Designed miniproteins, single chains, continued (2). Designs and how they scored, part 80

Each design is a single chain, and the fold is of that chain. pLDDT is the mean over its residues in the fold that is shown.

## One batch from the design tools (miniprotein)

Design m6752
Fold by ESMFold2-Fast:
Structure m6752 (fold): chain A 70 residues (1-70)
Amino acid sequence: SDMDEFKKALDELNDYATSVEEKLTDEQKKEISEKVFEVIEKVENGEMSVEEAKKKLAEIKKEIDKLVKE
């Protein structure tokens, strides 16, 4: 189901963020958490499709990649 795809994408992002946590500042962690929380809230409230949410989670992952890459 679409919701299973969203949960999988969310779990993958959370696992990745946790794996690189020591490379992020407290401010960066807060910003990332706020963005992820906003996506979750909008999906739960039916304000955002799973496809849009997956796209936004992928964008957040790219932001994390940029922050941790030399």
Scores: mean pLDDT 83

Design m6753
Fold by ESMFold2-Fast:
Structure m6753 (fold): chain A 67 residues (1-67)
Amino acid sequence: SAVEALKAELERIRSNPNLSEQQKEKGLRGLLETAILGLGLSEEQLKELGFSTAEIREVRRELEERR
């Protein structure tokens, strides 16, 4: 499923020792945007994927500002 593919990609980024923390943050941010806009995941579903409430709300605010 799309959610399972997203979980696999999140784990790949989080566990990659060749990525800097800044590169990880950028990659995770892109996946969070995809989860919100593409998959329409709820805050609780995003939290189950390991995103914080603060991260989710910040990204949603920024996406609303881009509209």
Scores: mean pLDDT 80

Design m6754
Fold by ESMFold2-Fast:
Structure m6754 (fold): chain A 71 residues (1-71)
Amino acid sequence: APEEELEAAVAAYEERKDEPHAATALFAILHYLETGELPPLPLSEEQRAELKRLIDERRYDDAFALVRDNV
């Protein structure tokens, strides 16, 4: 994964590291950026597709919110 994308994901995590499931969200985002695949998550197929879209668009704040609200 590009270093800039990894740094952006970590920065988004640091702003919300005390929120529920923030560490789970960071792990999922980093895993997707490195492998192109999401890890197992208790998300629907629609929510997984939306999470991938948000990561692809570098909308990390929204990606963290999706995991927080749905895990």
Scores: mean pLDDT 81

Design m6755
Fold by ESMFold2-Fast:
Structure m6755 (fold): chain A 107 residues (1-107)
Amino acid sequence: DLTDEQKETIILARILAASSTVYVAERMIRSYEETGDKSKLDLAVANLQAAGDLIQDTKELIEENKDSLSNADYLSGLIAQVQADLQAAVARVQQLDPSVQITIPDV
């Protein structure tokens, strides 16, 4: 079974993965704004949805383990920042194309 240090490492890796996924989506949004290429917007939407799922799973993992994690508040702060970046990117997609439907968890 996983040690608390291994759990912290997994959570940090998930936070980094979520942050990177949002960053890729932001780059795709910018590419769409510069080129009008709808395929870039489609890639952005897919990445934002994937990031939303990863953020939700990571938040749940932190909450389930908060009593054993020495840095739970710090990790929660990091994922909350990624969630804020996700929400800003989702809002940007909807401003550029209001017909786009983005289905993400409550994050």
Scores: mean pLDDT 85

Design m6756
Fold by ESMFold2-Fast:
Structure m6756 (fold): chain A 96 residues (1-96)
Amino acid sequence: KYETVRESLRFAAEQADREYIREVVETAKKAGLSDEEIEIAVEMAIRLGPSVPLDPEEIKKLAQLRLKTREENEKKNPEFYKASRDVAREVLAELE
């Protein structure tokens, strides 16, 4: 289950607009987000693409909301959220 989810998320990440993900990361940094919140912003950019707003206040609000609900969501689907975090970290490293 984890492996299948990770492969699917990795495929989505490879198809994603890397410049858009980079813009999301830069917007998150300008908003003063933590490393964990930036990881969540990358997860959102991979899954939602251009639906993630390039506005510092809005991206901060969305990332913080997702972080607050993270523990509850991980209890419901732990393999998905582990794979999602792992792929987001891989993508962040690739943007170097």
Scores: mean pLDDT 79

Design m6757
Fold by ESMFold2-Fast:
Structure m6757 (fold): chain A 60 residues (1-60)
Amino acid sequence: SLEEELGRAVQRMLDAIKAGNADEALQAGREFAELMRKAGYEDEAETVLAWFERQAEKAK
């Protein structure tokens, strides 16, 4: 289900953050945002994606 996919995406993102893998955390965060959009949270998904894009710029 979509709820299960969202839960898995959140867990994957948290695991990547805990492991210190910034690239994996950003990738998981983008996948989470896409799932939010599919769930009907389009504005929230765009906000999340914009936040991750800003973090990627700062990491450079």
Scores: mean pLDDT 76

Design m6758
Fold by ESMFold2-Fast:
Structure m6758 (fold): chain A 56 residues (1-56)
Amino acid sequence: MSDEELRELAEKYGLSVRSVRAMAAAIESGDPVLIAVARHDEPELFAEIERLLARE
C-alpha cells in the first residue's frame, strides 16, 4: 500500500494514518488478536485493506 492510499483510507473512515497502517500490518502479520479487534471495530475498512494487500 502507498502512503497516499493510507491517507485516503484514514480520511474516509475518520481514523489516523497510524491506525490504518497498524491494521495493514496486523493483516500482513497474521496476528489473530489484532485482526479480530480491527475486523470488529472497522469491518468495511478491514475488508478494503485486505483487498488492497491481496492485489500486490
Scores: mean pLDDT 79

Design m6759
Fold by ESMFold2-Fast:
Structure m6759 (fold): chain A 86 residues (1-86)
Amino acid sequence: SLEEIEEQFRRAIELGRGLLEKLKEEAKKAKTEEEKEEVIEQLEKLLKDIDQVIELAKKLGVSQEIIDELEELKKEVEKEIEELKK
């Protein structure tokens, strides 16, 4: 059902938020430029995964609320990448 599909997307959003927070903490612990770059690569992978999930959500006709939450998560990941590249 669509409700079951939407619940799966909500769980994916929670997992993505958890991974972002983990990567933010890893970034704070990074002592070298190489360690920082490894975190950036993981954030860029997360960004690509979020884009794929957004496209899948649109194809499956999930609610705009879920799409908006995914877009906000995407913006948060983009912001962290930009801050780390300074």
Scores: mean pLDDT 88

Design m6760
Fold by ESMFold2-Fast:
Structure m6760 (fold): chain A 55 residues (1-55)
Amino acid sequence: DKKRKEFLEKTKKYIESLSLEELNAIMQKLGLEPKEDHEENKKTLFEIIEKEYKS
């Protein structure tokens, strides 16, 4: 699915551009507990978006 891949690539770039504070705020709004590891938090958020995106 090209549109799904395109969306996920754009989403990944957006998440990579987030500051630590912005990323933590988004995770908290989603009811997630942010870890101290900034890269793990980015990975967790991306995985959640990937799982939720279907159509």
Scores: mean pLDDT 76

Design m6761
Fold by ESMFold2-Fast:
Structure m6761 (fold): chain A 92 residues (1-92)
Amino acid sequence: MEEFKKKVLERSRKLVERGAEYLGIKLSEEEIEEAAEKLTEQYLEIAEKGGIEKAEEILRLSERALEAEIAGRHEEAARLREEIKKLLEEAA
């Protein structure tokens, strides 16, 4: 769990940073840290309810959705976000 939490926090921070850069939003280091912590808590809750593998899959899809969005593949990004929603419903 602790190792998973550390990896999720690092990946969540990168998601927040890259998302903000893509949108042209200037976030302070404190704002990035707060957002990353909240996102990490969400993934840890998913892991507790649905298992680490499901949380890892959802996190990977979130990373892929952001990469697709940044690359201008908006339709792919939307599809990936719908897949994430479906997995989140299964984890509840």
Scores: mean pLDDT 83

Design m6762
Fold by ESMFold2-Fast:
Structure m6762 (fold): chain A 78 residues (1-78)
Amino acid sequence: SSGEARKLYNEALKYDNQGNYKKSRDLYTKALELARKSGDTRLEGEILIQLSFYYRMEGELEKAEELHRRGVALLQKS
């Protein structure tokens, strides 16, 4: 559900703030699957923007830019 997706997203933010990027990325990925399944376009957009930072950190610049643009578009749509 969207409530479960939001809970995972909030937990991912907690680990992100602690510098545990592996765990936060895993939680963002799980939150994304649930947000998409429930049609939570706003949460999907928020998660895609967060994930874009991880791809940028890994040097996957084109993928990071694509995720960021898609995330912004979803937030404008919601």
Scores: mean pLDDT 87

Design m6763
Fold by ESMFold2-Fast:
Structure m6763 (fold): chain A 71 residues (1-71)
Amino acid sequence: SLDDVTVPGVPTEIVSRAGMLAANLVLEGESPEKAAEAAVESVRDQLSEEQAEALRKALLTLAEVVAENAA
């Protein structure tokens, strides 16, 4: 489930919040790349540059899986 997504060095609360946003954006018709970018930007002020990059990669993978399962 989406609740099982973890990113090393990023607090689980932030990952869950951003992950839910990315998944919802994809389900609303947004591309995986745009969904992941928007979700990372929503929490960017809470993260270091390295944490933001790691989160973006994880959320892009999540968004792609959600898009494939929704098709």
Scores: mean pLDDT 80

Design m6764
Fold by ESMFold2-Fast:
Structure m6764 (fold): chain A 72 residues (1-72)
Amino acid sequence: SARIRELAARLREHLRAAKEAEYAGDKKTAAAHYRQARDDLLELGALSKNVDQASVDQGVATLEKRAEAMEE
């Protein structure tokens, strides 16, 4: 579906922006982008019956942990 493709593209863009901010030392911006990527992944998992929900849950937990690490 078009919405699934849009969310996948948005997820990739937020992950790229998060890594770019992390490399620049902008921890606050990096944390925000990791959380936006988490939200995109959650919506992707909710919209697709063919997605492995355990993999989605693991990805969400990983992104939240990365965001928290930026705030330490």
Scores: mean pLDDT 85

Design m6765
Fold by ESMFold2-Fast:
Structure m6765 (fold): chain A 60 residues (1-60)
Amino acid sequence: ELDKLIKELEELMKRIAEVASQRARTAQQAADLHQQMVTIGHLQNELDALLKKIEEELAK
């Protein structure tokens, strides 16, 4: 029956959209972890620069 097949197709499309949404959330979490790593790198560079300035002031 064509109408039943169409409804089955609609349900399958809804399920695909739901799984795709779950995948998108997981990808966002991975992106957030990468961004945290980048932020840590920047903070480490800022710390090194500050320590160098302190050393230069103490050497005067």
Scores: mean pLDDT 80

Design m6766
Fold by ESMFold2-Fast:
Structure m6766 (fold): chain A 80 residues (1-80)
Amino acid sequence: SLEEAKKLMEEGIKALEDYRNYLREQAEKTGDPELREKAEKVDKAIRDFKEKGEQYIKENKPLEEIRKEMNDFFKKVLDL
């Protein structure tokens, strides 16, 4: 349903925001520029994901397809 798709997107975005915030905190504590750069890449990925998520919801894509796209996106973010 549309509500399930929105909830799935919100939960995914929150997980990515938590990961971004974790990386920012670690960068600040360690002074590691690679962690700061990684946090900025994750932040950009969050913006891209929000844009795609809105499009998927507008297009009424199947929930299973949205889940697959989210999982693929999370894998790419974790590999940064």
Scores: mean pLDDT 82

Design m6767
Fold by ESMFold2-Fast:
Formats: structure tokens, sequence, C-alpha cells
Structure m6767 (fold): chain A 65 residues (1-65)
């Protein structure tokens, strides 16, 4: 289970978080379109989101697995 610990975010950080979330959803949709099972596609999307948050918002979000 992936847990996200969020600090109070600036408006700019909130916009970036929203963009990264959209990218994760699009990744999941692509996998579903390719015939990947729903549970596997959802997990892949969450893992992508976690990796992107650690990279792009290291000071605003702590990812715990």
Amino acid sequence: MIVLDLRPLSPEQEERLGRLGTQAVEHTRRLLAEGVPEDEAQRAGLELLAEQLERELPDGVVVRR
C-alpha cells in the first residue's frame, strides 16, 4: 500500500501535484487499452505517481510504501 504524506502545499505545488496525478491516470488508461488487467494497470499508475512525486516534489510530498 502506498501512503502519501502531504505538507501544506503552495498553489504552484498543488498544480504540479495535479499534473502528475493526471499523468498517472493517463498511464493507467494506456495500459488498460493495451489489455493489461485493471488491478495491475492501477498499481502501475500508482507506482509511477509515487516515483514522480519523489522526483518532482521531494520537499512537499513524502512517499511511504
Scores: mean pLDDT 74

Design m6768
Fold by ESMFold2-Fast:
Structure m6768 (fold): chain A 86 residues (1-86)
Amino acid sequence: DVDALQEAHAEKIKEAIKAGAAPEEVLRLQMRAIVELNKSPRNREALAAFEEGPEALAEFLGVDVGTVYEMLRRVPELVDEARAAL
């Protein structure tokens, strides 16, 4: 059941945010949820590149590593917004 799996991942992310998990950990949980829910090769490759580091993710996405650092810099802001909404 995709809906039940989606709810389980949403609860894990919500609990991590409430527990004060680092923004990078929250992003990793979100990426894992996307991989499990979609099962696409691209999503699995993206997660693998993300786990390897910013340089690997930049190569995978075809962008400058500075773009990846800017994306990661914005993750704390997005996590704080999500935390405020909970």
Scores: mean pLDDT 68

Design m6769
Fold by ESMFold2-Fast:
Structure m6769 (fold): chain A 81 residues (1-81)
Amino acid sequence: MTLKDFVKQQAKKYGFKLSDKQIDAVTKFFSDYYGIDIDQQLDDSMIQRMSNDPRIRRAISLASIQGDDFDYTYRMLKETF
């Protein structure tokens, strides 16, 4: 799966509904943070490690309370982490 697929799956798991712009902002943030290309397929070990990282849930939670705005959400994530 891609980072975007992973973000969508984690949001559903934690009960957060994100807009497409919020999903894209979180995806770009994790791409930058973990040094992974947005289009790169994630291996099973990376998926397991990220699924257990509390930063994943926190970033998604923070994004979910923002407005439907990519730039604002992305900046907020970069300033928080």
Scores: mean pLDDT 83

Design m6770
Fold by ESMFold2-Fast:
Structure m6770 (fold): chain A 63 residues (1-63)
Amino acid sequence: GSLSSVKEAFLELLEIKSNVQRKAALSILLNTFNLGEQKEAWLQELEEAADPVEVIRRVIAQL
């Protein structure tokens, strides 16, 4: 999809109330979209993060 549709998909993750579900959904989106080398860095950040919301916000800001 377009960059706009990718951003919208990531924004929907912020509406998920469960951190476990946010982490799973973010991982799926990062593996689904072709984000190049940024994908690997964001997946690593997600594994290390206590709060997936901060990772989601950073991904959206860098798209």
Scores: mean pLDDT 73

Design m6771
Fold by ESMFold2-Fast:
Structure m6771 (fold): chain A 66 residues (1-66)
Amino acid sequence: SEEERQRRLAEIRREMLQAALDHINKLKEKYKNGEITKEEYLKEMSRFDLELQKRYQEEVERIKAE
């Protein structure tokens, strides 16, 4: 049903959000500790955002195909 599809999408969003927060916190810690430059931090953030968007779209298409 549409309700079941929406619940599955919400679950995927929650899992992806938690993973994203964990990754962002790790990047912030590296930047704070001087392990990466501000430019490196911004590039990694942009790269992560694109990869996250692609992963989400793949999951959406997977669920639609069911």
Scores: mean pLDDT 78

Design m6772
Fold by ESMFold2-Fast:
Structure m6772 (fold): chain A 67 residues (1-67)
Amino acid sequence: EIPSGEEVQKILEENGVKVSPSTAYKLAVATKLVEEGLASVKDVAKALKISQKTLSRIIKILKENGI
């Protein structure tokens, strides 16, 4: 189960990534899709309009924090 956008936002903020709760939730969903092999980092980064490097860093942060 994916945590609330507010919970994901707090984890990201503690790691220097400042986003809205709705964006934080989308990043958590994106992390799960990439982990399960259902989406590529490249395609998700394009959809979210962020760089692949930024998305890869966010995925690492969320995985290290149990998401």
Scores: mean pLDDT 83

Design m6773
Fold by ESMFold2-Fast:
Structure m6773 (fold): chain A 59 residues (1-59)
Amino acid sequence: MRQQMLETAELLRENSERGRRLGESLLAIPEQASLGEKAFRGSDELDQRSQELEDQALS
C-alpha cells in the first residue's frame, strides 16, 4: 500500500501541474478567466491531497 500511495501522490502532482498550465492558458483568454481560476483552485487542492498522501506513506 505504501508504494501505491506514493505513486498516487506523484500522479496527483502531475495532474496538478497540468491543470495549472491549463489555467494559465485559460486566463490568457478574457472570456475564460473564471474557468482559469477554477483550474488553479483545483490544482491547489490536488497538491494538498498529494502532500497528505505522501505524509501518510512516510508515517
Scores: mean pLDDT 80

Design m6774
Fold by ESMFold2-Fast:
Structure m6774 (fold): chain A 112 residues (1-112)
Amino acid sequence: SEKEEILEKLNSEDLEKRLEGIEKAIEYAKKGDKEMAKYALDVILNSKDPEVVAKLPKLLEAILESQDLELMEYALNAIRFSTNPLLTQIPSDSEIHLAYHKLFLQYLVENP
């Protein structure tokens, strides 16, 4: 199935295949696929590749579009508790911080 192919790409040692897998997983996340969204998030947050981590804002936008409160909460917590230097040592005006704050504000509106 296409989902199995995406999961195989997300687990690939080939950077180009991982990036392709992430882009496809983001499209499923927009449609509310929690399993695919969580898997892609974990791949991004545990990556040592800046190009993979740079996909985080696009995934967070997809999660926001899904309007899934459980998925929003999962993403906010996963990022908050991440020890990845590519996430913890970034400027406050970065695209990653901006996407995180947009998601956090939406989560608070829906679940005060």
Scores: mean pLDDT 83

Design m6775
Fold by ESMFold2-Fast:
Structure m6775 (fold): chain A 65 residues (1-65)
Amino acid sequence: SLKERLETIKESLMKEFLKRNPDASESQVKAKQEQIDENIAIAEELVRKRAERGESELSQKLLEG
């Protein structure tokens, strides 16, 4: 599912950040998590806008679950 793919991407980005910054503070980790979440939210919006053109079930699932 889209959610699973996005979670995998989030995990990969966080893992790379922690690997490069093993002594990162909790505040730095939270800031990175927020940045990742914002980028993923933008990607989700783009997918929704594209799906709207086709009136697809995919757009409904992304909005309603």
Scores: mean pLDDT 74

Design m6776
Fold by ESMFold2-Fast:
Parts: C-alpha cells; structure tokens; sequence
Structure m6776 (fold): chain A 75 residues (1-75)
C-alpha cells in the first residue's frame, strides 16, 4: 500500500538512491504494486550509472527536482 511504499522509498534512498528514484517514478506512473515490483527487480539486477544519469536529466527536464537530486546522488 501507499504507507509501505513510502517507507520502502525512504529506506532505499539511504542504501541505493537510484532504485529509490526509479521506484517512486514507477509508483507515480503505474501505482504502488508496480513500484514495489520495480524496486525488487532493480535491487536484484542492479541499475547502471548511465541509466541513473539519464534518469536524473529527464527528471530535471520534467521539473521533479526532488527525484532529480536523489538520482544525481546515486550517480
């Protein structure tokens, strides 16, 4: 649910900021169940530095400064 996802994003922001950003983006676009699925898959498979940098640039262009800052910290 939403509370579980918020706690998960907060935890991930401290251990793996790139996964936190992607999880929040998936939540905003597809809902909390998909957000959790994305988090679990990325935590298992990983995410590349190039993908993290591209994501930060896209988020800045959209105007999501908070998510962009988290993605930049992960780069």
Amino acid sequence: DEEELKKLIEELSKTNPAIAVLTKTAYDLYGPKKGIEVAKKLEKDGVSDEMTRLLAGVLKAIGDDELAAIAEAAS
Scores: mean pLDDT 68

Design m6777
Fold by ESMFold2-Fast:
Structure m6777 (fold): chain A 63 residues (1-63)
Amino acid sequence: MKIVHKNNPRAKEYGKVVKEMKITKEELEKFKGEIIRPASPLEQTIIDERLKLGEKIDVLILE
């Protein structure tokens, strides 16, 4: 299984979407599959800051 941010324009290239969900920092850190990070450092910084604030991010789970 792979996890990717919902807004990643290449998300569908990594696999078939099996689930959409919102995930916390703790849930992301415990994820036992591959985590696909955005290519942009700015996008990654925004995600990291939202997670540090206790916000959930929208993600796709891929096969």
Scores: mean pLDDT 77

Design m6778
Fold by ESMFold2-Fast:
Structure m6778 (fold): chain A 104 residues (1-104)
Amino acid sequence: KREEIKKLIEEIIKQLNELAKLLIKHHPDILKGIGRALRLIGMAIDLEFSLSSSDEELKKLLEQIKADLQALRADLQAQGAPQDILDLIDQIIAKIDEILKLLE
C-alpha cells in the first residue's frame, strides 16, 4: 500500500508539472497562467515532501490539492480551455481519489 501510494504521488507530481507547462503555453491571460502554474509547482513540491509525512498529513494535503484542482478545472472550463487540459486535471483528481481510498 505505501509503495503504491508513493508511485501514485510520483505520477501526480509529473502530471502537475505537465499541467503547469500547458497553462503557461495555452492560458488566454499570461499573468493568470503563470500564477496558476506557480501554484501547481507549489503543490508538486508539497507532495514531494509529503513522502516523509504521516498518513493524516498526506490526506489533508491531498484533499486540499483536490479542492484546488476542482476549482481550477471549473474556471478553465468556463474560459474554454482545451479538452486535453481538462482531461489531465481529471486524471490527477482520479489518482488523488485512489490514494485517499488507500488511506481509509
Scores: mean pLDDT 80

Design m6779
Fold by ESMFold2-Fast:
Structure m6779 (fold): chain A 75 residues (1-75)
Amino acid sequence: MSRYAVVIKSEPEAIESVKRKALELAKELGLKVENIQVDGDTIVLTLIGTRSQMEKLKEALEKTPGVKEVKVIEV
């Protein structure tokens, strides 16, 4: 398992709903959430998991209303 930073660009009005959905999806996929940061319209989650779990999370987030962009970075 590796550590990842998931960087989500959100509509300003959707930040809280997107954050809640990201946490829900991470829990559903069995990911460990180490940290959550919000900076303006950007939500950054630091997660521990497998690449396959991260791919599933990214796909689910890209389909979430209010999400403009999702980047996954291995750290």
Scores: mean pLDDT 85

Design m6780
Fold by ESMFold2-Fast:
Structure m6780 (fold): chain A 95 residues (1-95)
Amino acid sequence: SMVDEAKKKVEELLKKIEELVDQALKALDAGDLDTYKKLLDEIDKLENEINDIMIDNNVPDSYRSEVFSRVLRLRARLYSHKTGRPEIVMLQNLM
């Protein structure tokens, strides 16, 4: 279905975001702030693409909520890395 194809594309983009988060964490550990900022910008662009795909293809709100939760968890992982705070605390700050 159109919804199933949209979900497949969203899952592919989520996997790319996860890979970019891993790269951003490595850049932070190396002190490479320029690469880190570039990777954050790429993550923002992929999140916008995911939102557009879900809206344009009338993806159910339940799945959209699940996707937003997954993105927030990835961002919380990124923000907790250098602060030393648990990811759950960072999630509360992002909500």
Scores: mean pLDDT 82

Design m6781
Fold by ESMFold2-Fast:
Structure m6781 (fold): chain A 58 residues (1-58)
Amino acid sequence: TPEVKAKIEEIDKETKERIAALREEAAANPDMDPLTVVNRMMRIVGEGTDKVIEVRKS
């Protein structure tokens, strides 16, 4: 439905903004372990995916 599509687009936007914020944080902390950045990015993506599943399930 159009409403579901709009909610998914909002979740995608939020996920991209969170990834951008993480990249800014990593840039500000050059000693940050690359694995930590990857793990945090995977968490952000996973959370976004879970939100999409919930929207589609409703």
Scores: mean pLDDT 82

Design m6782
Fold by ESMFold2-Fast:
Structure m6782 (fold): chain A 112 residues (1-112)
Amino acid sequence: MSVAQIRDEVLREASTLDDDIQEMVLLALRTIERLITDPDARRRVLEVLLDVVRKTNEEKLSGGQFVDELQRALTDAAKEYSKTLSPEEQAALEAAVRRVMTAVLIQYHYLK
């Protein structure tokens, strides 16, 4: 799928979630779009976000379970995708993923 198609699917799926989780998804989406400028890395990370949003909707995950699943999924995807990247690109992707998770964790604790 194109980046635009994945973005639209994330927004559609997120609209069916509880407001607290929806806000965390929108923050993750905005942070990914701001920090990850490479189109291939952006597509891969957005696909991971979409998978986690779909799982949250299908399995009726709580906000805490959503955060745990997003962290696990992004960590797994970063390990797999980093095999195709230069050391500089890998470091940039890892830093971006850490910043996305930091933003989501801060939002989650603010909502509690």
Scores: mean pLDDT 83

Design m6783
Fold by ESMFold2-Fast:
Structure m6783 (fold): chain A 86 residues (1-86)
Amino acid sequence: SEREIEEQILSEIGREHEKENPPSPEELEEAERAAKEENISFHAALARIRAQRGELPAVYSEKYQQMVVELLRERGEEHLIEEATG
């Protein structure tokens, strides 16, 4: 579903950004709360919070688009494997 794809992409972008920008204690509390309330991953919740604050990299939109294409391609490749193997 669209929501699952968005959550997966936000989680992946979030994890990448977190490697160089670990969350503050305040961000940890906010992200954990949002993750529980929305039933999404911690990384997706933190990425959304940072996006709302304009704190995600300027390349955020480009990375988002690239990851959407990659996820759709991976799913397409799985279907192609099934067709190839019968």
Scores: mean pLDDT 67

Design m6784
Fold by ESMFold2-Fast:
Structure m6784 (fold): chain A 88 residues (1-88)
Amino acid sequence: SMEELRREFNALAEEGDALVKEMAEAVAAKDRKAFEALKPRAEELVERLRELAERAREAGDERLAEEAERAADTLEGLVAQAEAYFAK
């Protein structure tokens, strides 16, 4: 149901918030190894958010689909910024 999709999105968003905090801590600590361990978890979450967006769109919940895509885009952008930081 659309309500079940919304609950799933809320759980993924909570995981995303935790990952963003851990990535920020790794950047602040200049801990490349910690970031490298977090990167595949963040990439997997991006894929899960994009899959949820497609399921939401198929269910007719365009607002949830847009929220999930924005969350995925934001997380992907933060990963790219952290990767660029550690490449210097």
Scores: mean pLDDT 89

Design m6785
Fold by ESMFold2-Fast:
Structure m6785 (fold): chain A 62 residues (1-62)
Amino acid sequence: SEEEELLKKGIAAYARGDFEKAVEYLSKIKNPTPLAYRYLGAAYRRLGKVEEAEKWFEKAKS
């Protein structure tokens, strides 16, 4: 699906250290899974955006 493709692109960007691109791809997912939220949180943390990272990690637990 489109959402699975965005998740894969986001994870690949994260693996390359392109955290801004990871956020861009993951933020386009309409119905994020807990895995997508965890990667979004991790990417924000790597960008130094700790408050945003915590928000996304919290959503991953819901």
Scores: mean pLDDT 87

Design m6786
Fold by ESMFold2-Fast:
Structure m6786 (fold): chain A 68 residues (1-68)
Amino acid sequence: MKTVHLPPELRAELDARIARINAELEEKVKQMKEAGLPEEQIKNLRIDYDVEVALLEIEAALTAIAES
């Protein structure tokens, strides 16, 4: 389900991690574009970051279930 109930501290931690990951992604994408790297490499980087975010969300959900 898209909506998961998280304790405030877990939600804040998850949100902070996702924000940091997104900021790092945009910085890396900017650097890659400035370096003239292929669009395929940029696309692959975005996919890798999407997977990392999804794993963090799963970890947070599992922790919330175990702690609840």
Scores: mean pLDDT 77

Design m6787
Fold by ESMFold2-Fast:
Structure m6787 (fold): chain A 87 residues (1-87)
Amino acid sequence: SLKDQALAILDEAIEIAEKEGFKQLAEELRSLREQLERATTDEELIKILQAAITLLELVRPSFSPEAQAKIDALIAQLRALLAELEA
């Protein structure tokens, strides 16, 4: 499902944040993941995906170049899911 895809993307983002030492980002992403698991409507999914994209874009410049490339791919995937929900 789209929700399962979004959960997998957040899990990858959390792993990258932890590996790079961004503990606060990892905690905020875990909070969004918990909200995503509880989400039952497309409106809730849209808000959570928008929040995750905004958070990742805000912290992106602080990552290593290798981690930035991975984060860019995850942001693109989240944006694709968001576009599908907004169609």
Scores: mean pLDDT 88

